# Designed miniproteins, single chains, continued (2), part 19

Each design is a single chain, and the fold is of that chain. pLDDT is the mean over its residues in the fold that is shown.

## One batch from the design tools (miniprotein)

Design m4634
Fold by ESMFold2-Fast:
Structure m4634 (fold): chain A 103 residues (1-103)
Amino acid sequence: MKKLEEIIKFLETLVEEPTDEEIEAAMKRFKLKDKKVAKAVILLLKAIGKKFGDDLLDPLYEALEKLKGDEEKIVELLEELTKVLKDENATKEDVLAVIDKFL
């Protein structure tokens, strides 16, 4: 839980806070039980789209759909992509390389 809270705090510095409706929609779509995981997913989607472009959202949604119901694997994806977001030299190819590990 501490790692997830650190991820959320970092992502909140990059993008606006998701609405309760966005969080509930993510919980239903990806079969998430933890509201904090759903919040982190939406923050990550917004941050990746903002930094690297919306063309990365389709493969990221594909990875999340493949991981639906596996909350532990979704948190692993969040951790790895957050590391990419923290790297100022990171490229779209670095994002895709992380996503490919979960496909």
Scores: mean pLDDT 85

Design m4635
Fold by ESMFold2-Fast:
Structure m4635 (fold): chain A 120 residues (1-120)
Amino acid sequence: MKSPEELLDELKEKLGELLELIKNKAPESEIVEKLLEALEILARYAESHGDKETAEKLRETAEEIRRMEKEGASLEEILEFVIEKLKELAKESKNPELKEILELVKIWYEKLLKVLEEVK
């Protein structure tokens, strides 16, 4: 299992790649794939802190995103869904460090949504 520090570095890299895909108007499928990769790293980070419940809920969120994409949901709708789920998980988390990271990732996705709206 990767260390928490290694998982945060990998998460930061994936979030940066996600921003570049949105700025470059990449296909929705490629953006969604990168979003799902970031959520899996975040789930592994939760597991590294002993929070298996948050990890499970993050993976359930990823499964719902895959369903939304197949049903033709817009990238804006998918990002709004992820933001709301991260907000809920941050409120429910009992680990202060994990809670802080969940809140920071939520803020990052809110910024991504704004960038997506600007690159129309």
Scores: mean pLDDT 85

Design m4636
Fold by ESMFold2-Fast:
Structure m4636 (fold): chain A 73 residues (1-73)
Amino acid sequence: SLAEERLKEQSSIMTPRQKELAEKLAKIVEEYWDDPEKAKEKIAELLEETAGPVYKDAVENGVSNPEAAEALL
């Protein structure tokens, strides 16, 4: 699949946590490849739950929250 091919190309420069996130994203893309709009919504939900709010908190507070920093790694 396209998502797996991209993951393999990037995997040599990604951390284990980034690889796990990429794997989850790839599964969403493959599950909803017949409905790209729904896939986009599911990806947005995953990113908002996993990285979006944590990333926003880390940026605004200078990564002073160790839990937020750990969630991004």
Scores: mean pLDDT 60

Design m4637
Fold by ESMFold2-Fast:
Structure m4637 (fold): chain A 77 residues (1-77)
Amino acid sequence: AMTRIQRAIEAVRAAEGLAPEVKEAVVAALSTLPDDASREQVANAIGNAVLSLDLPEAEKAEAMRRAMAVVLPVLFP
């Protein structure tokens, strides 16, 4: 069966409105997390992944918001 983290990764891959580089960074970050990761650990992992990208500050903020909107409902319904 697919793990909780694997479901979140697939949701990110399927999401529209996220640039390919944002999807790759977020997927890589989620892959480092345990299946029982806390909301804080997930938010920090996504935040750090997006902030590491070579994007304008406004695009980073929007990408982080959109990535969290995709991931958090899957992991914390």
Scores: mean pLDDT 84

Design m4638
Fold by ESMFold2-Fast:
Structure m4638 (fold): chain A 93 residues (1-93)
Amino acid sequence: MSLPVDKIFEEAKNDPKSKDAIDYANILVQVGLFYFNQGRFEEARRYLTVALNVIKAVSDNLSWILRQLGRVYEALGDHDLAAQYYAQADASA
């Protein structure tokens, strides 16, 4: 299975502006996931939210990052926001 994020990187790799934005977003995603795995969900939310905003500027393929934010809000106990992010992820697939 190819991750949706792999398609975003594949499509952007030949556009310098999109490539720089995607490279930056990838760093933010890695930091956010690191904090999520450490149980530091507020930091994970901050980094993944910035990553979403960067990706939104260069791509409409947001399903994967929206789903990760849903997981973070679920872990924070905000089930209403988690449900909204999951619904947006399904609509963006």
Scores: mean pLDDT 76

Design m4639
Fold by ESMFold2-Fast:
Structure m4639 (fold): chain A 79 residues (1-79)
Amino acid sequence: MEKAREEMRELLRRAAEISKDPRVRRLLEVLIERADDENLTQRKLAEELGISPATVSRLLREAEELLKPLMEEAIAKKA
């Protein structure tokens, strides 16, 4: 369980490092910090970041695009 959470945090950190958008980077930083928060919602993220929920949704999509190749690489390495 701890190893899987650590791997996820590492992927989020890598995505933050390669992100060219400072808003996406800040979103990923908040996700890393709140990785153990089961009640983390787009509304809470919007409040923490001081932006609208619609903007959070957009930034999450951009973050997913960054994470997708990193996750695919991790899966391929394990297969």
Scores: mean pLDDT 73

Design m4640
Fold by ESMFold2-Fast:
Structure m4640 (fold): chain A 94 residues (1-94)
Amino acid sequence: MEDLAKSTLRLLAKRLGIEVPDDATVDELMKKLVEYLEQQGLTELAKKLRELYEKLKEAIKRGSPDEEIHRLLNEIARVVSQALQQLQQQRQQL
């Protein structure tokens, strides 16, 4: 379960161009994603990402079904995809 979350978050960090250590934890990966979105001015998406991460941590701690973990990871991936679209738009405006 943790390995699935870690692999998914690493791929998302790489898509945003964020450099992460090979031994980075799920918590470290999520912190870097949130900080990056905040630095880019994507405050609403950063807030959504924080909320999804809290839900993901709770689900993992509870031993929730794989389907719920997968759903939360997919929602995190959507937030990152929205961030990428907004960043591309901002670069075209200035």
Scores: mean pLDDT 79

Design m4641
Fold by ESMFold2-Fast:
Order: C-alpha cells, then sequence, then structure tokens
Structure m4641 (fold): chain A 66 residues (1-66)
C-alpha cells in the first residue's frame, strides 16, 4: 500500500495488523520521516521493520512492514 502521510500509514498498519502488511510513504525530510516512524511504532507496539531510502532532493521514502 502507499500512504499520503504518517497518520494514514499508521492507521492502515493498525487496521491491517497481519504479518507481511506493508505500507510506503514518502516524507519531505528526515524530521517528517522520524515522526512517521514514531507514529507507526506506536500503532504497531514496535512490531515492525522500516527501510528508509534518502532521495537526492532530501525526501525520505519509508517502506514499513508489520
Amino acid sequence: AVAAGGVEAARYLKENAEAGTRVTVTTADREEAEATIRLAEEAMEGDLKVEATLHPDGRVELRIVA
């Protein structure tokens, strides 16, 4: 799945909390990425993995798997 932001990503993960559920969200910068990860960790009680890719323009793509 692709989410428009951190709140949407966290909600999707919580509603679809099964092994292998994944969501992708692209954030404007590292600060927004860290906030998104915190929201996802709170929603999943830490049962997730995050892969972060830094784009040349400073955007961060987060791939989150519960």
Scores: mean pLDDT 74

Design m4642
Fold by ESMFold2-Fast:
Structure m4642 (fold): chain A 74 residues (1-74)
Amino acid sequence: MSDEELRSKVLGLLLYARDRANPERAVAALEAITELARKYPEIVREYGLEELERLTSDPHPAVAAAARRALEAL
């Protein structure tokens, strides 16, 4: 997968992760980001670190926990 495809995938998953209308989809997106962080930690750190840190304070406990797991995978 190219760096541009990885960037687009991370940014797209972060759009789902910040959608408070769909917390189940947000958790699934963060789980997908966690798998990307294990394989491509540099790309996830470059494009996702700030947003993942913000999401650890999300009002949905499941979303906040999933964001914390994604950061721990980096």
Scores: mean pLDDT 84

Design m4643
Fold by ESMFold2-Fast:
Structure m4643 (fold): chain A 120 residues (1-120)
Amino acid sequence: MSEFEKQVLDQLREELKKLTPEQQKAVIEAISKILTDFANKLKELYPEYKEEIDQLINDFKEASKLPVDEALDKLYETLRKFFELVEKIKAEHPEKQEEIDKLYRDFLNKIAEEIQKAKE
């Protein structure tokens, strides 16, 4: 996991602890949409990872329906698995690293923006 990935995850954990359960649910729903959009783009570019990506999307969608405390734990686990998957794809496709990094940076920035909105 990169320093930026760790920073985003650590900020998400810290800021979510300050929110009400209703606000936490709203952030989970927003991140679910961002994650699904990113995952769909990743599947279009790298169809060989479709099954692994589909499983992660489905696990996250199911997790978002759980009680907030359990949903948060599953959210963090799913994000970590997604970070590991992106690192694997970059390692297996070195010629595509710049393209993957650009797409991934946009994804992480969108998560950071949702955390910032929750603070306001």
Scores: mean pLDDT 78

Design m4644
Fold by ESMFold2-Fast:
Structure m4644 (fold): chain A 71 residues (1-71)
Amino acid sequence: MDALEEELRRALGEVLALVQQIVDSGDPAKIAQLRAILTAYEPRLADRSLSVEEKIAVLREVAAQLRALLA
């Protein structure tokens, strides 16, 4: 069974939940920072050559930056 695929789904779910929290805040400064973070990570997020473990690592980095933005 694919434990890494479940970790990937959890990491993706966390990022999506944090994005939604920032958007729902209606704070234009936080939304601008969210867009800057996503733009900075876009080449890595779009990289189809990444392993599942590498994708999880990228998503965890994004989640950490989004959590810091909400703090």
Scores: mean pLDDT 83

Design m4645
Fold by ESMFold2-Fast:
Structure m4645 (fold): chain A 91 residues (1-91)
Amino acid sequence: MKELEEALKEIENAKTVQEVVDALRRILDSPITLEHKEPIAEALLKAAENITDEKARKVLRNSAYRILQAKTEEEIRKILAETVDKLESLL
């Protein structure tokens, strides 16, 4: 739980795409439950406000909305992994 909470805080305070990618990878290495949907989505939306890259901001907002609609823990993990891949393509 503490590692996930720390990674969420890192996403919320991220100023670069690389910092978001690093924090998302840490979340993917952590246990994720459906209860984490809203905290993860909120962190991604906050990162989108702090990041200046327009393409990255769109990826983050779209991923946040997709996570809120996820019905399983596996869907959350899949969305986060796809988000990492999309953000890395911008680096």
Scores: mean pLDDT 84

Design m4646
Fold by ESMFold2-Fast:
Structure m4646 (fold): chain A 86 residues (1-86)
Amino acid sequence: KIASLQTARDILLVGADVNESLGDARGAERDRAAATALQGKIYYLQGDYDKAIALLEKAIAQAEALGDTVLVKASTAELEKVKKEQ
């Protein structure tokens, strides 16, 4: 459901701002990477495949830089699904 994904994205963006304010730059980067992945899923559900691909690729790059293997795998699976729907 798009509304639930938008809520989750917004919570992560608030969390990123809080972490940045507390000096936790890595925590902020993790939250922003997860929010980027959720925004990619939102575009996919809206049928905007080009934007979904761009954001999922960005989320994968961010997650790889952070060593977040769970987010890398999840975002890669979603990216492959989007590419097959084109």
Scores: mean pLDDT 83

Design m4647
Fold by ESMFold2-Fast:
Structure m4647 (fold): chain A 67 residues (1-67)
Amino acid sequence: SAALRAQGDALEAEGRAYYAQGDLETALKKYRDALVMYLQLERSDEAAQANIAALRKEIAKIEEEIK
């Protein structure tokens, strides 16, 4: 779905903006919300799968930074 991809991309961009501002907790929430949108796309969508893999790494990194 083009709508699900657009929503995922927007949430990921919001997450990056909050991360740049040092708001790690809000960045983490936005990245998790983006992940939920991308996970609803077809498994054949290689770009969505790449975004899912990258977001999982970024989420893990931020969770470690918050601790």
Scores: mean pLDDT 83

Design m4648
Fold by ESMFold2-Fast:
Structure m4648 (fold): chain A 78 residues (1-78)
Amino acid sequence: SEILELVKKALEYIIKGDFEKAQEYGDKAVELAKKLSEKIAQTIVRGLTETAGEAARGTNVEEKAKEGLEEVEKELKE
């Protein structure tokens, strides 16, 4: 899925601390998701926002990124 690949890229950039690139890929994923479902778009925004919050706190950002990606994949399969 193109959406899932874009979300994965956005999360990888959050982990690297490149929030500008994360926003670029995240925005592309959200725009594509809106064409399919508002629920999928909201799930992407939540996952990216929560992962960025963990990165800012210096906690388990990789674990949070994995959780966010799994939630998006689940919504895409519904």
Scores: mean pLDDT 84

Design m4649
Fold by ESMFold2-Fast:
Structure m4649 (fold): chain A 98 residues (1-98)
Amino acid sequence: SKADEYAEEGKKALKEGKLDEAIEKYKEALKIDPDHLEALLGLGEVAKELVKKGEFEKANELEKIIEEAFLKTKDKKLFEALIDIAVEVLKQAVLNVT
């Protein structure tokens, strides 16, 4: 589907470190299919990369999208993505303590 194509483009952009392009492509997939699991999980991976870069506000915006999708769908994979983001926040707090 076109949503799957956008999700694949997002995954490619993420692999290349192009976080803003990845977000744009995953959001295009979600415009077509708001519950598109691969796009939502992809946004979770982008959120973790943003956390590693100290971009906490931007990561939090993506986390809210995933949280809303989880509350609607009750999909375990979305819950796992939320936990992975929280773990990355804790890791960065430990690794970057001044």
Scores: mean pLDDT 87

Design m4650
Fold by ESMFold2-Fast:
Structure m4650 (fold): chain A 55 residues (1-55)
Amino acid sequence: SVDEVLAEAREMAEAGEPLEKIGALLGAYLKTETDPAARQRLYAEMHRLLEEMEA
């Protein structure tokens, strides 16, 4: 589930979808996810995607 969401977010970024849409997907999942470890992974990938898109 988390791995699939992270893969989808990365595919969206590679397809050139807007950061707002990718952020909304990850943010919505973060609100649903209560596992601290899964939340950390989502947060880390969101930051990495933002960094890659800015670079």
Scores: mean pLDDT 75

Design m4651
Fold by ESMFold2-Fast:
Structure m4651 (fold): chain A 62 residues (1-62)
Amino acid sequence: GEAELAAGREAYRAGRLAEARAHFERAVQLDPSEAVLREALAFYRRFGSAEEAARLEARLRE
């Protein structure tokens, strides 16, 4: 959900990348909508592995 997205954005801006990642993972689990997947994907493209980004991109194609 939205609360997890907001928490992820805040942690990312604070440089707390591990916490941001956990919040984005939780957001995807609670709300696998295109908007949530796209925001999590943007984070993983910059701070995650290519494999993590590819997994989220595949979910957007389903």
Scores: mean pLDDT 77

Design m4652
Fold by ESMFold2-Fast:
Structure m4652 (fold): chain A 85 residues (1-85)
Amino acid sequence: VLSDELKKGASLLDPEELVKILKDPSASNSLKYTSLLLLYEKEKQENSTKNRELLKKVLKELKENTTPSTEEVQKEIDYVEDSLS
């Protein structure tokens, strides 16, 4: 389950800004990961699938290039991956 902090953040942000971050090659992997989680939660709250393919592609890229810093971060990654299946 994603944290309440991420759910709150998702409700406050413009999805277009999150998409922009995910497509920015200069953005850090950490920022892309956070933006992916926020966009996923926002689309889930709005019952939208507009960016589902982008979310899947970015998640795959981040999983190949990042090491989870904590077990909690790994659980969040696993939750999003299962939800996008």
Scores: mean pLDDT 69

Design m4653
Fold by ESMFold2-Fast:
Formats: structure tokens, C-alpha cells, sequence
Structure m4653 (fold): chain A 86 residues (1-86)
């Protein structure tokens, strides 16, 4: 579990490093699904030096509270890790 998260973080860092080396700005966006069976809702995140920022929500379905709580926890943990490394 932690090893899988660390691997995903390492892959994300390599992708960001490759993008920066290619002249792309640090600011990659991606969409995370938080919707349920009644429809999809995506939380759009943008990478910053301080952590992942929520830049918007796209979709018509109400987000699943458990998925939102998990996302908020992951964002807080990422922000804490970045703060500890700064």
C-alpha cells in the first residue's frame, strides 16, 4: 500500500522532471473521479510547489462523501510532505 503510493509519487516526479526539462511549466493538471453510479463528477487538480490545488469541479453528479474525504486526506498528506521537504 505505502510502497504503491511511493511508486506513483516517484513516477509523478519523473514525469514532472521530464516535463520541466522539456521546457514545460510545473502546473500539470489531472482529473480525479469522485462521482458514483448516478453519474461522474471530476475534481480537477493542478500541481504546485506547495502541493495539489483544487482548480475546479466538472460534472452533474453529487460527489461521494467518502471519496471526497479520502481526496482531502491525500491532499493534506501531500502538502505536509512537501512542507517537510521545503
Amino acid sequence: MKEEIDKLKAEARENLKAAAEAGNPLGVTFALPVGGPDGETLVVLRSTPEGWEKVGVVGDAEPIPERLAFLEKQLAEDAALRAALA
Scores: mean pLDDT 62

Design m4654
Fold by ESMFold2-Fast:
Structure m4654 (fold): chain A 75 residues (1-75)
Amino acid sequence: SADEIIEEAIELLKSDDINEVLKGVVLLLQNEKHVEKYKEKIEEAIKSLPEHMKALVRQWLSLSTNPVLQELSKL
């Protein structure tokens, strides 16, 4: 389900591996219509990242036209 995919994406964002973090971002972008109810969890995951990873994640999320992901890209 989309809910399971978004929860997986959030866990991947907490990884120390840049490839896993990128996979998490890709899953969010592919399922952007389902992210609204997870906004707070995604925000917390992004805020927990090292500054360099946070910058990359924000840049990738800025590619979305989804309002929630666009707002998260400005953190």
Scores: mean pLDDT 84

Design m4655
Fold by ESMFold2-Fast:
Structure m4655 (fold): chain A 67 residues (1-67)
Amino acid sequence: DEEKKKKEEIRKEYLDKLIDLGVEEIKLAVDGLKPGSTKADPESQAKIDEVQKKIEEIEKEYKEKLE
């Protein structure tokens, strides 16, 4: 079933990209914390926001490819 194989490939690519960006987001959040602070610095927060935007774009692409 060619359609099933294509959907599995699309799903794998999507999950791999999401995992990679999710790990990047977590690392940026952790690395951006100043000693004694619970908030990321503004530079790290800007990078986190950029990663979140990339995640949204990937979600949109995945939805479009499945339709």
Scores: mean pLDDT 73

Design m4656
Fold by ESMFold2-Fast:
Structure m4656 (fold): chain A 78 residues (1-78)
Amino acid sequence: MTLSEEERKARLEEAVKQLEEFLDKNKDISPDIKEQLRETIKEAREAIEKGDFEKAERYLVKATFLYNIALNEIEKKK
């Protein structure tokens, strides 16, 4: 069973929102990782707005990689 295009878009938008909230809540992320994650989120959002969901998914994979690096930085500062 395939997701509707509207459902797929909503899930991608929710993922972007969660990443934006993560950056807002966590100030202990290195500037370089924070900047790369912000840029990747912007690219993903642009792809979603253009209906290029494959491109958006690729940027979200990159954002997830950067998110994991940021999580490791936060954990090391405990």
Scores: mean pLDDT 80

Design m4657
Fold by ESMFold2-Fast:
Structure m4657 (fold): chain A 89 residues (1-89)
Amino acid sequence: ALEVAKEQAKKYSDQKTQQLIDGIKNGDDSVYDQLKAQLKQTEKLLDELTKLAEEQGVPLSAGIEYLKLMAEGLKQALAEAEAYKKKLE
Protein backbone atom coordinates (compact mmCIF):
# COMPACT_ATOMS: atom_id res chain seq x y z
CA ALA A 1 0.00 0.00 0.00
CA LEU A 2 2.67 2.56 1.01
CA GLU A 3 4.87 1.51 -1.94
CA VAL A 4 1.97 2.04 -4.38
CA ALA A 5 1.31 5.46 -2.80
CA LYS A 6 4.99 6.40 -3.28
CA GLU A 7 4.83 5.34 -6.96
CA GLN A 8 1.67 7.44 -7.46
CA ALA A 9 3.33 10.42 -5.74
CA LYS A 10 6.41 10.05 -8.00
CA LYS A 11 4.24 9.91 -11.14
CA TYR A 12 2.25 12.94 -9.95
CA SER A 13 5.48 14.86 -9.22
CA ASP A 14 6.92 13.98 -12.66
CA GLN A 15 3.72 15.10 -14.44
CA LYS A 16 3.67 18.43 -12.55
CA THR A 17 7.39 18.97 -13.19
CA GLN A 18 6.80 18.54 -16.94
CA GLN A 19 3.83 20.95 -16.87
CA LEU A 20 5.95 23.54 -15.02
CA ILE A 21 8.91 23.17 -17.42
CA ASP A 22 6.58 23.53 -20.42
CA GLY A 23 5.15 26.67 -18.81
CA ILE A 24 8.65 28.13 -18.33
CA LYS A 25 9.52 27.41 -21.99
CA ASN A 26 6.33 29.23 -23.11
CA GLY A 27 6.79 32.18 -20.71
CA ASP A 28 3.61 31.18 -18.80
CA ASP A 29 3.93 31.63 -15.02
CA SER A 30 0.23 30.76 -14.41
CA VAL A 31 0.98 27.03 -14.00
CA TYR A 32 3.63 27.74 -11.35
CA ASP A 33 1.32 30.15 -9.48
CA GLN A 34 -1.59 27.70 -9.62
CA LEU A 35 0.43 24.72 -8.34
CA LYS A 36 2.06 26.83 -5.60
CA ALA A 37 -1.43 27.88 -4.43
CA GLN A 38 -2.57 24.23 -4.57
CA LEU A 39 0.39 23.19 -2.38
CA LYS A 40 -0.45 25.92 0.17
CA GLN A 41 -4.08 24.72 0.34
CA THR A 42 -2.97 21.07 0.73
CA GLU A 43 -0.56 21.99 3.57
CA LYS A 44 -3.35 23.96 5.29
CA LEU A 45 -5.69 20.95 4.98
CA LEU A 46 -2.96 18.68 6.44
CA ASP A 47 -2.54 21.05 9.41
CA GLU A 48 -6.32 21.11 10.01
CA LEU A 49 -6.64 17.30 9.76
CA THR A 50 -3.67 16.81 12.12
CA LYS A 51 -5.21 19.19 14.69
CA LEU A 52 -8.58 17.45 14.39
CA ALA A 53 -6.97 14.02 14.95
CA GLU A 54 -5.13 15.38 18.02
CA GLU A 55 -8.38 16.92 19.36
CA GLN A 56 -10.23 13.61 18.91
CA GLY A 57 -7.33 11.62 20.41
CA VAL A 58 -6.99 9.39 17.34
CA PRO A 59 -3.83 8.40 15.40
CA LEU A 60 -3.10 9.97 12.01
CA SER A 61 -4.85 8.06 9.23
CA ALA A 62 -3.34 6.49 6.10
CA GLY A 63 -5.20 9.20 4.17
CA ILE A 64 -3.22 11.92 5.94
CA GLU A 65 0.01 10.03 5.13
CA TYR A 66 -1.03 9.86 1.45
CA LEU A 67 -1.71 13.63 1.40
CA LYS A 68 1.76 14.24 2.89
CA LEU A 69 3.31 12.19 0.05
CA MET A 70 1.35 14.18 -2.57
CA ALA A 71 2.36 17.51 -1.00
CA GLU A 72 6.02 16.40 -0.94
CA GLY A 73 5.78 15.38 -4.62
CA LEU A 74 4.39 18.81 -5.53
CA LYS A 75 7.16 20.55 -3.52
CA GLN A 76 9.74 18.51 -5.45
CA ALA A 77 8.15 19.41 -8.82
CA LEU A 78 8.23 23.13 -7.97
CA ALA A 79 11.88 22.89 -6.81
CA GLU A 80 12.94 21.04 -10.00
CA ALA A 81 11.18 23.66 -12.16
CA GLU A 82 13.04 26.46 -10.31
CA ALA A 83 16.35 24.59 -10.81
CA TYR A 84 15.57 24.23 -14.53
CA LYS A 85 14.87 27.98 -14.84
CA LYS A 86 18.15 28.77 -13.03
CA LYS A 87 20.14 26.59 -15.47
CA LEU A 88 18.72 28.61 -18.40
CA GLU A 89 20.15 31.83 -16.89
Scores: mean pLDDT 78

Design m4658
Fold by ESMFold2-Fast:
Structure m4658 (fold): chain A 94 residues (1-94)
Amino acid sequence: SSTVTKTGTYKKGDVVTLTVTLDNGKTVKVTLTFARDGTYTITVEASEDDDGTIKVKVTVTSEDGTTWTVDLQVGQSESDPTVFNTGTEVAPPL
C-alpha cells in the first residue's frame, strides 16, 4: 500500500485534496471537508487488490487524539484512466 500523511489547521467547510501515487503509477485523489474548525492529521492509505479494485482508507486525528477512520469508494477519471477520485467526504466534528 501507499500512504500519505498531512497535518494542517482548517476551518469548518475548508476542502483539502490529498494525492496518493500507487507503485503502478495510478493516482488516488481524496477530497475531504471539515465539520469543525481544528488542527487535523490526515492519513490516506491506498492499495490495489489482485482483482484491480482500489481500496482507500482515510484516518483523521484531531489535536486531542480523537480518531475517525473511513473506507472510501473511488471512481476512475473520465479524462485520465490512471487517476481515481473520491467524492467529497465530511470529517465529523472531532
Scores: mean pLDDT 84

Design m4659
Fold by ESMFold2-Fast:
Structure m4659 (fold): chain A 81 residues (1-81)
Amino acid sequence: SMEEMLKLMSEKIDERLKNLDPNAPQSSAAERAALRAALTAAVDAQDLEKLTELINQIRDGAGIALALEVLSEAVARRRAE
């Protein structure tokens, strides 16, 4: 279900944040735009496997912030329906 997927997405983001290298180089704006588009598409497709893969590829805090923004937007859309 979407609810279970969003819960698992939240848990995967939290786990990835704990495993980030604080000295990792900052992602580019283009890389973050591509990540946002891919995460949004995976949420819309309800593809938990793809979401997990994308989250595991995040290297910096900006990527985590983006994943949290996509999660928050998906939760807000669910509440509006």
Scores: mean pLDDT 82

Design m4660
Fold by ESMFold2-Fast:
Structure m4660 (fold): chain A 77 residues (1-77)
Amino acid sequence: SLKEKALELTKKLSLDEIKEMLGLPSSASEEEILQKLEEAEKKIDEAYERGEISEEEYEFYMALLEALRERLEELLK
C-alpha cells in the first residue's frame, strides 16, 4: 500500500535528518518542524488542485506527510 511505502521510507529517519530534509537547522523546535510539514501539505493540496500531480501522487505525498508526523512523535518521546 502507499501508506506502507511511506512508512518504509521514514521509519529509519533521525530527528536531525528530518530537519535537514525540511531545510531547518539542528536547533529547530518541534513547532518549526510541524509548521514546515503544514506548508508542504498546503503546497501538495495546491498542486493537486492545479492538476500538476495525479490523484495517486497526491495520496502518496499525503501518506508521506502522515508517516513523517508519526515518526516525529516516536522520536520526541
Scores: mean pLDDT 81

Design m4661
Fold by ESMFold2-Fast:
Structure m4661 (fold): chain A 63 residues (1-63)
Amino acid sequence: LTEDQREALLRAVRSAPGGKLTLKQLQLVADALGLPKDFAKRADLDGDGTVSLEELEEYLSRL
């Protein structure tokens, strides 16, 4: 990921109600950034169907 892509993803989650996005919402952002269609599913580390700021930061740290 570029730093611009990372910042855009983090900003989207921080701006979301409750500080988390659904997989569908996160994937729309990922699609706009040219990221893989399974990006949001991979970022959902606990499998609960939402991605929090902490989960996204953890996933991005593995890339």
Scores: mean pLDDT 82

Design m4662
Fold by ESMFold2-Fast:
Structure m4662 (fold): chain A 55 residues (1-55)
Amino acid sequence: MTEVIKPKETTKITLKKDATVTIYNPELKATATIEFKAGDEIILFPGWIATITYK
């Protein structure tokens, strides 16, 4: 149900289902939580930690 992604390079992901994505940037110590729909595309940058929770 929940996926954790730690990209080593700029990574583009297309969501297959509606999901809540939490992105943590350790350099800035900042967290962003965004709701996406199926078919939405997200771009993750190196060093980020993304947690994808499918609905």
Scores: mean pLDDT 81

Design m4663
Fold by ESMFold2-Fast:
Structure m4663 (fold): chain A 81 residues (1-81)
Amino acid sequence: MYMFSPEARKRLLKEIDVNGDGVVDAEELKVLMEMFNVYGTLKVDGVYDEEAKEVVRILQRILGLKEDGVLDDDALRGLGA
């Protein structure tokens, strides 16, 4: 899936914090990063949806990064990329 709906966004939050302990483990973070990489590869038209930006902002909040909805080199390094 390369488009995020509100339901997909909620599911991603559950997937990265399946235990509800507020901790995102390395394996969950890898899956999330791969999903964002696949999304970026398929969305090469230069358009970035607001729903995708909100999902990125949630990820940035979890990583303690700037919540601007854009994944830059600092954010990708935080994901281990």
Scores: mean pLDDT 51

Design m4664
Fold by ESMFold2-Fast:
Structure m4664 (fold): chain A 73 residues (1-73)
Amino acid sequence: SLSDPAALDAEVELAIAHMLAGFARYLLKQGRLDEAREVVELMERLADKSTDPQVRAEIRALVEELRAEIEKA
């Protein structure tokens, strides 16, 4: 089993998701709503590619939060 490589992949996926979430929030503050939506779509694709159900759930929770922020903007 490649448990250590899988754990590192999960950590990298979460780090990327959090960076993308920060970037989406930055775009929202700039009024760049369409670009913020594109970043959220990238995060959804990242979640879909993840094999770790907890990583997938965390990314999807971030996506849901960001979508709510975009809709209120």
Scores: mean pLDDT 82

Design m4665
Fold by ESMFold2-Fast:
Structure m4665 (fold): chain A 80 residues (1-80)
Amino acid sequence: SPLHERLQELIAEVEELTARLEAGEISPEEARERLLELLGEIQEVVGQLLAEHPDEETQQMIEEAQKVLDRAGALIRAAE
């Protein structure tokens, strides 16, 4: 579905942001600003997916999104 495709794209953007932060290519401040934007979009898409497609595939994709967000958040906190 379009929601699954959007969530997959957002997950990829968080992974790219995390990689750039780890490489020192982006400042912690810039990474935080971008992560906040991505977090808002992911939360919106996840809410819609849980309402429309509460199946095993959706649950696994949401768990993957949660893992990448948790990792990004931990790295931002460590950089503060």
Scores: mean pLDDT 83

Design m4666
Fold by ESMFold2-Fast:
Structure m4666 (fold): chain A 79 residues (1-79)
Amino acid sequence: MLDRMRDIARRVMRTTREVTELHRTSRERALQKLREFGDELYEQALREPDPRVAEVLRQVAGHFYREAGDEEKAEEILK
């Protein structure tokens, strides 16, 4: 559990840095990166055998979809 939580935190930090860099040159590319990361986390949540880790992955995916402006997808995942 903790190893997978640490992986999630590491990936969030890495993606946040990439998005910050992209936002300086292209807001559209930054939003696309947020959406892509949301997709990755949601797919991982569907395959995660630990329900607590799956829930965290789903919540983080929903957050990134919302930041990308995809409120409909965020609401669908967070139901």
Scores: mean pLDDT 81

Design m4667
Fold by ESMFold2-Fast:
Structure m4667 (fold): chain A 75 residues (1-75)
Amino acid sequence: SMEKKRQQERLEIEIEGGVVLIMAAVLKTTSLKLPPPDLELVKKAEEIAREAMEALENEDLERLRELKKEAMELL
């Protein structure tokens, strides 16, 4: 059924978005704790978090997967 498929897609979007947001938070906090703090990585982490929230609002699973890869490469 289409309803069941939409529910599964929504759950996958929420899970992927949550993972990206956690990864962005980790990247930001670890970059702030570097001696000296890496402010460029902090800005990049904030950008990833902002784009992840936008992708979550737009239900853009593919964008969330791209952001997850980007965050993984920076961690």
Scores: mean pLDDT 85

Design m4668
Fold by ESMFold2-Fast:
Structure m4668 (fold): chain A 67 residues (1-67)
Amino acid sequence: SAEELVRREVDRETILKNIEELMKKAQEAYKKGDKSTAAAYTVAAGIMSVLAGEEGIKLYKEFLEKL
């Protein structure tokens, strides 16, 4: 139903926003030399990217290229 599609879209947008936030935190930690914290945020974002499908994986890869 249309209602189901709208709920799925809102959930996906929330996950994509969380991926972006986690990867920004990973980039900041990496720039500060905190490699363990950067790795932890990167792994968490990677797990979330699978839940968001192709768009999540694409976003995650784009941030990885900037590390």
Scores: mean pLDDT 80

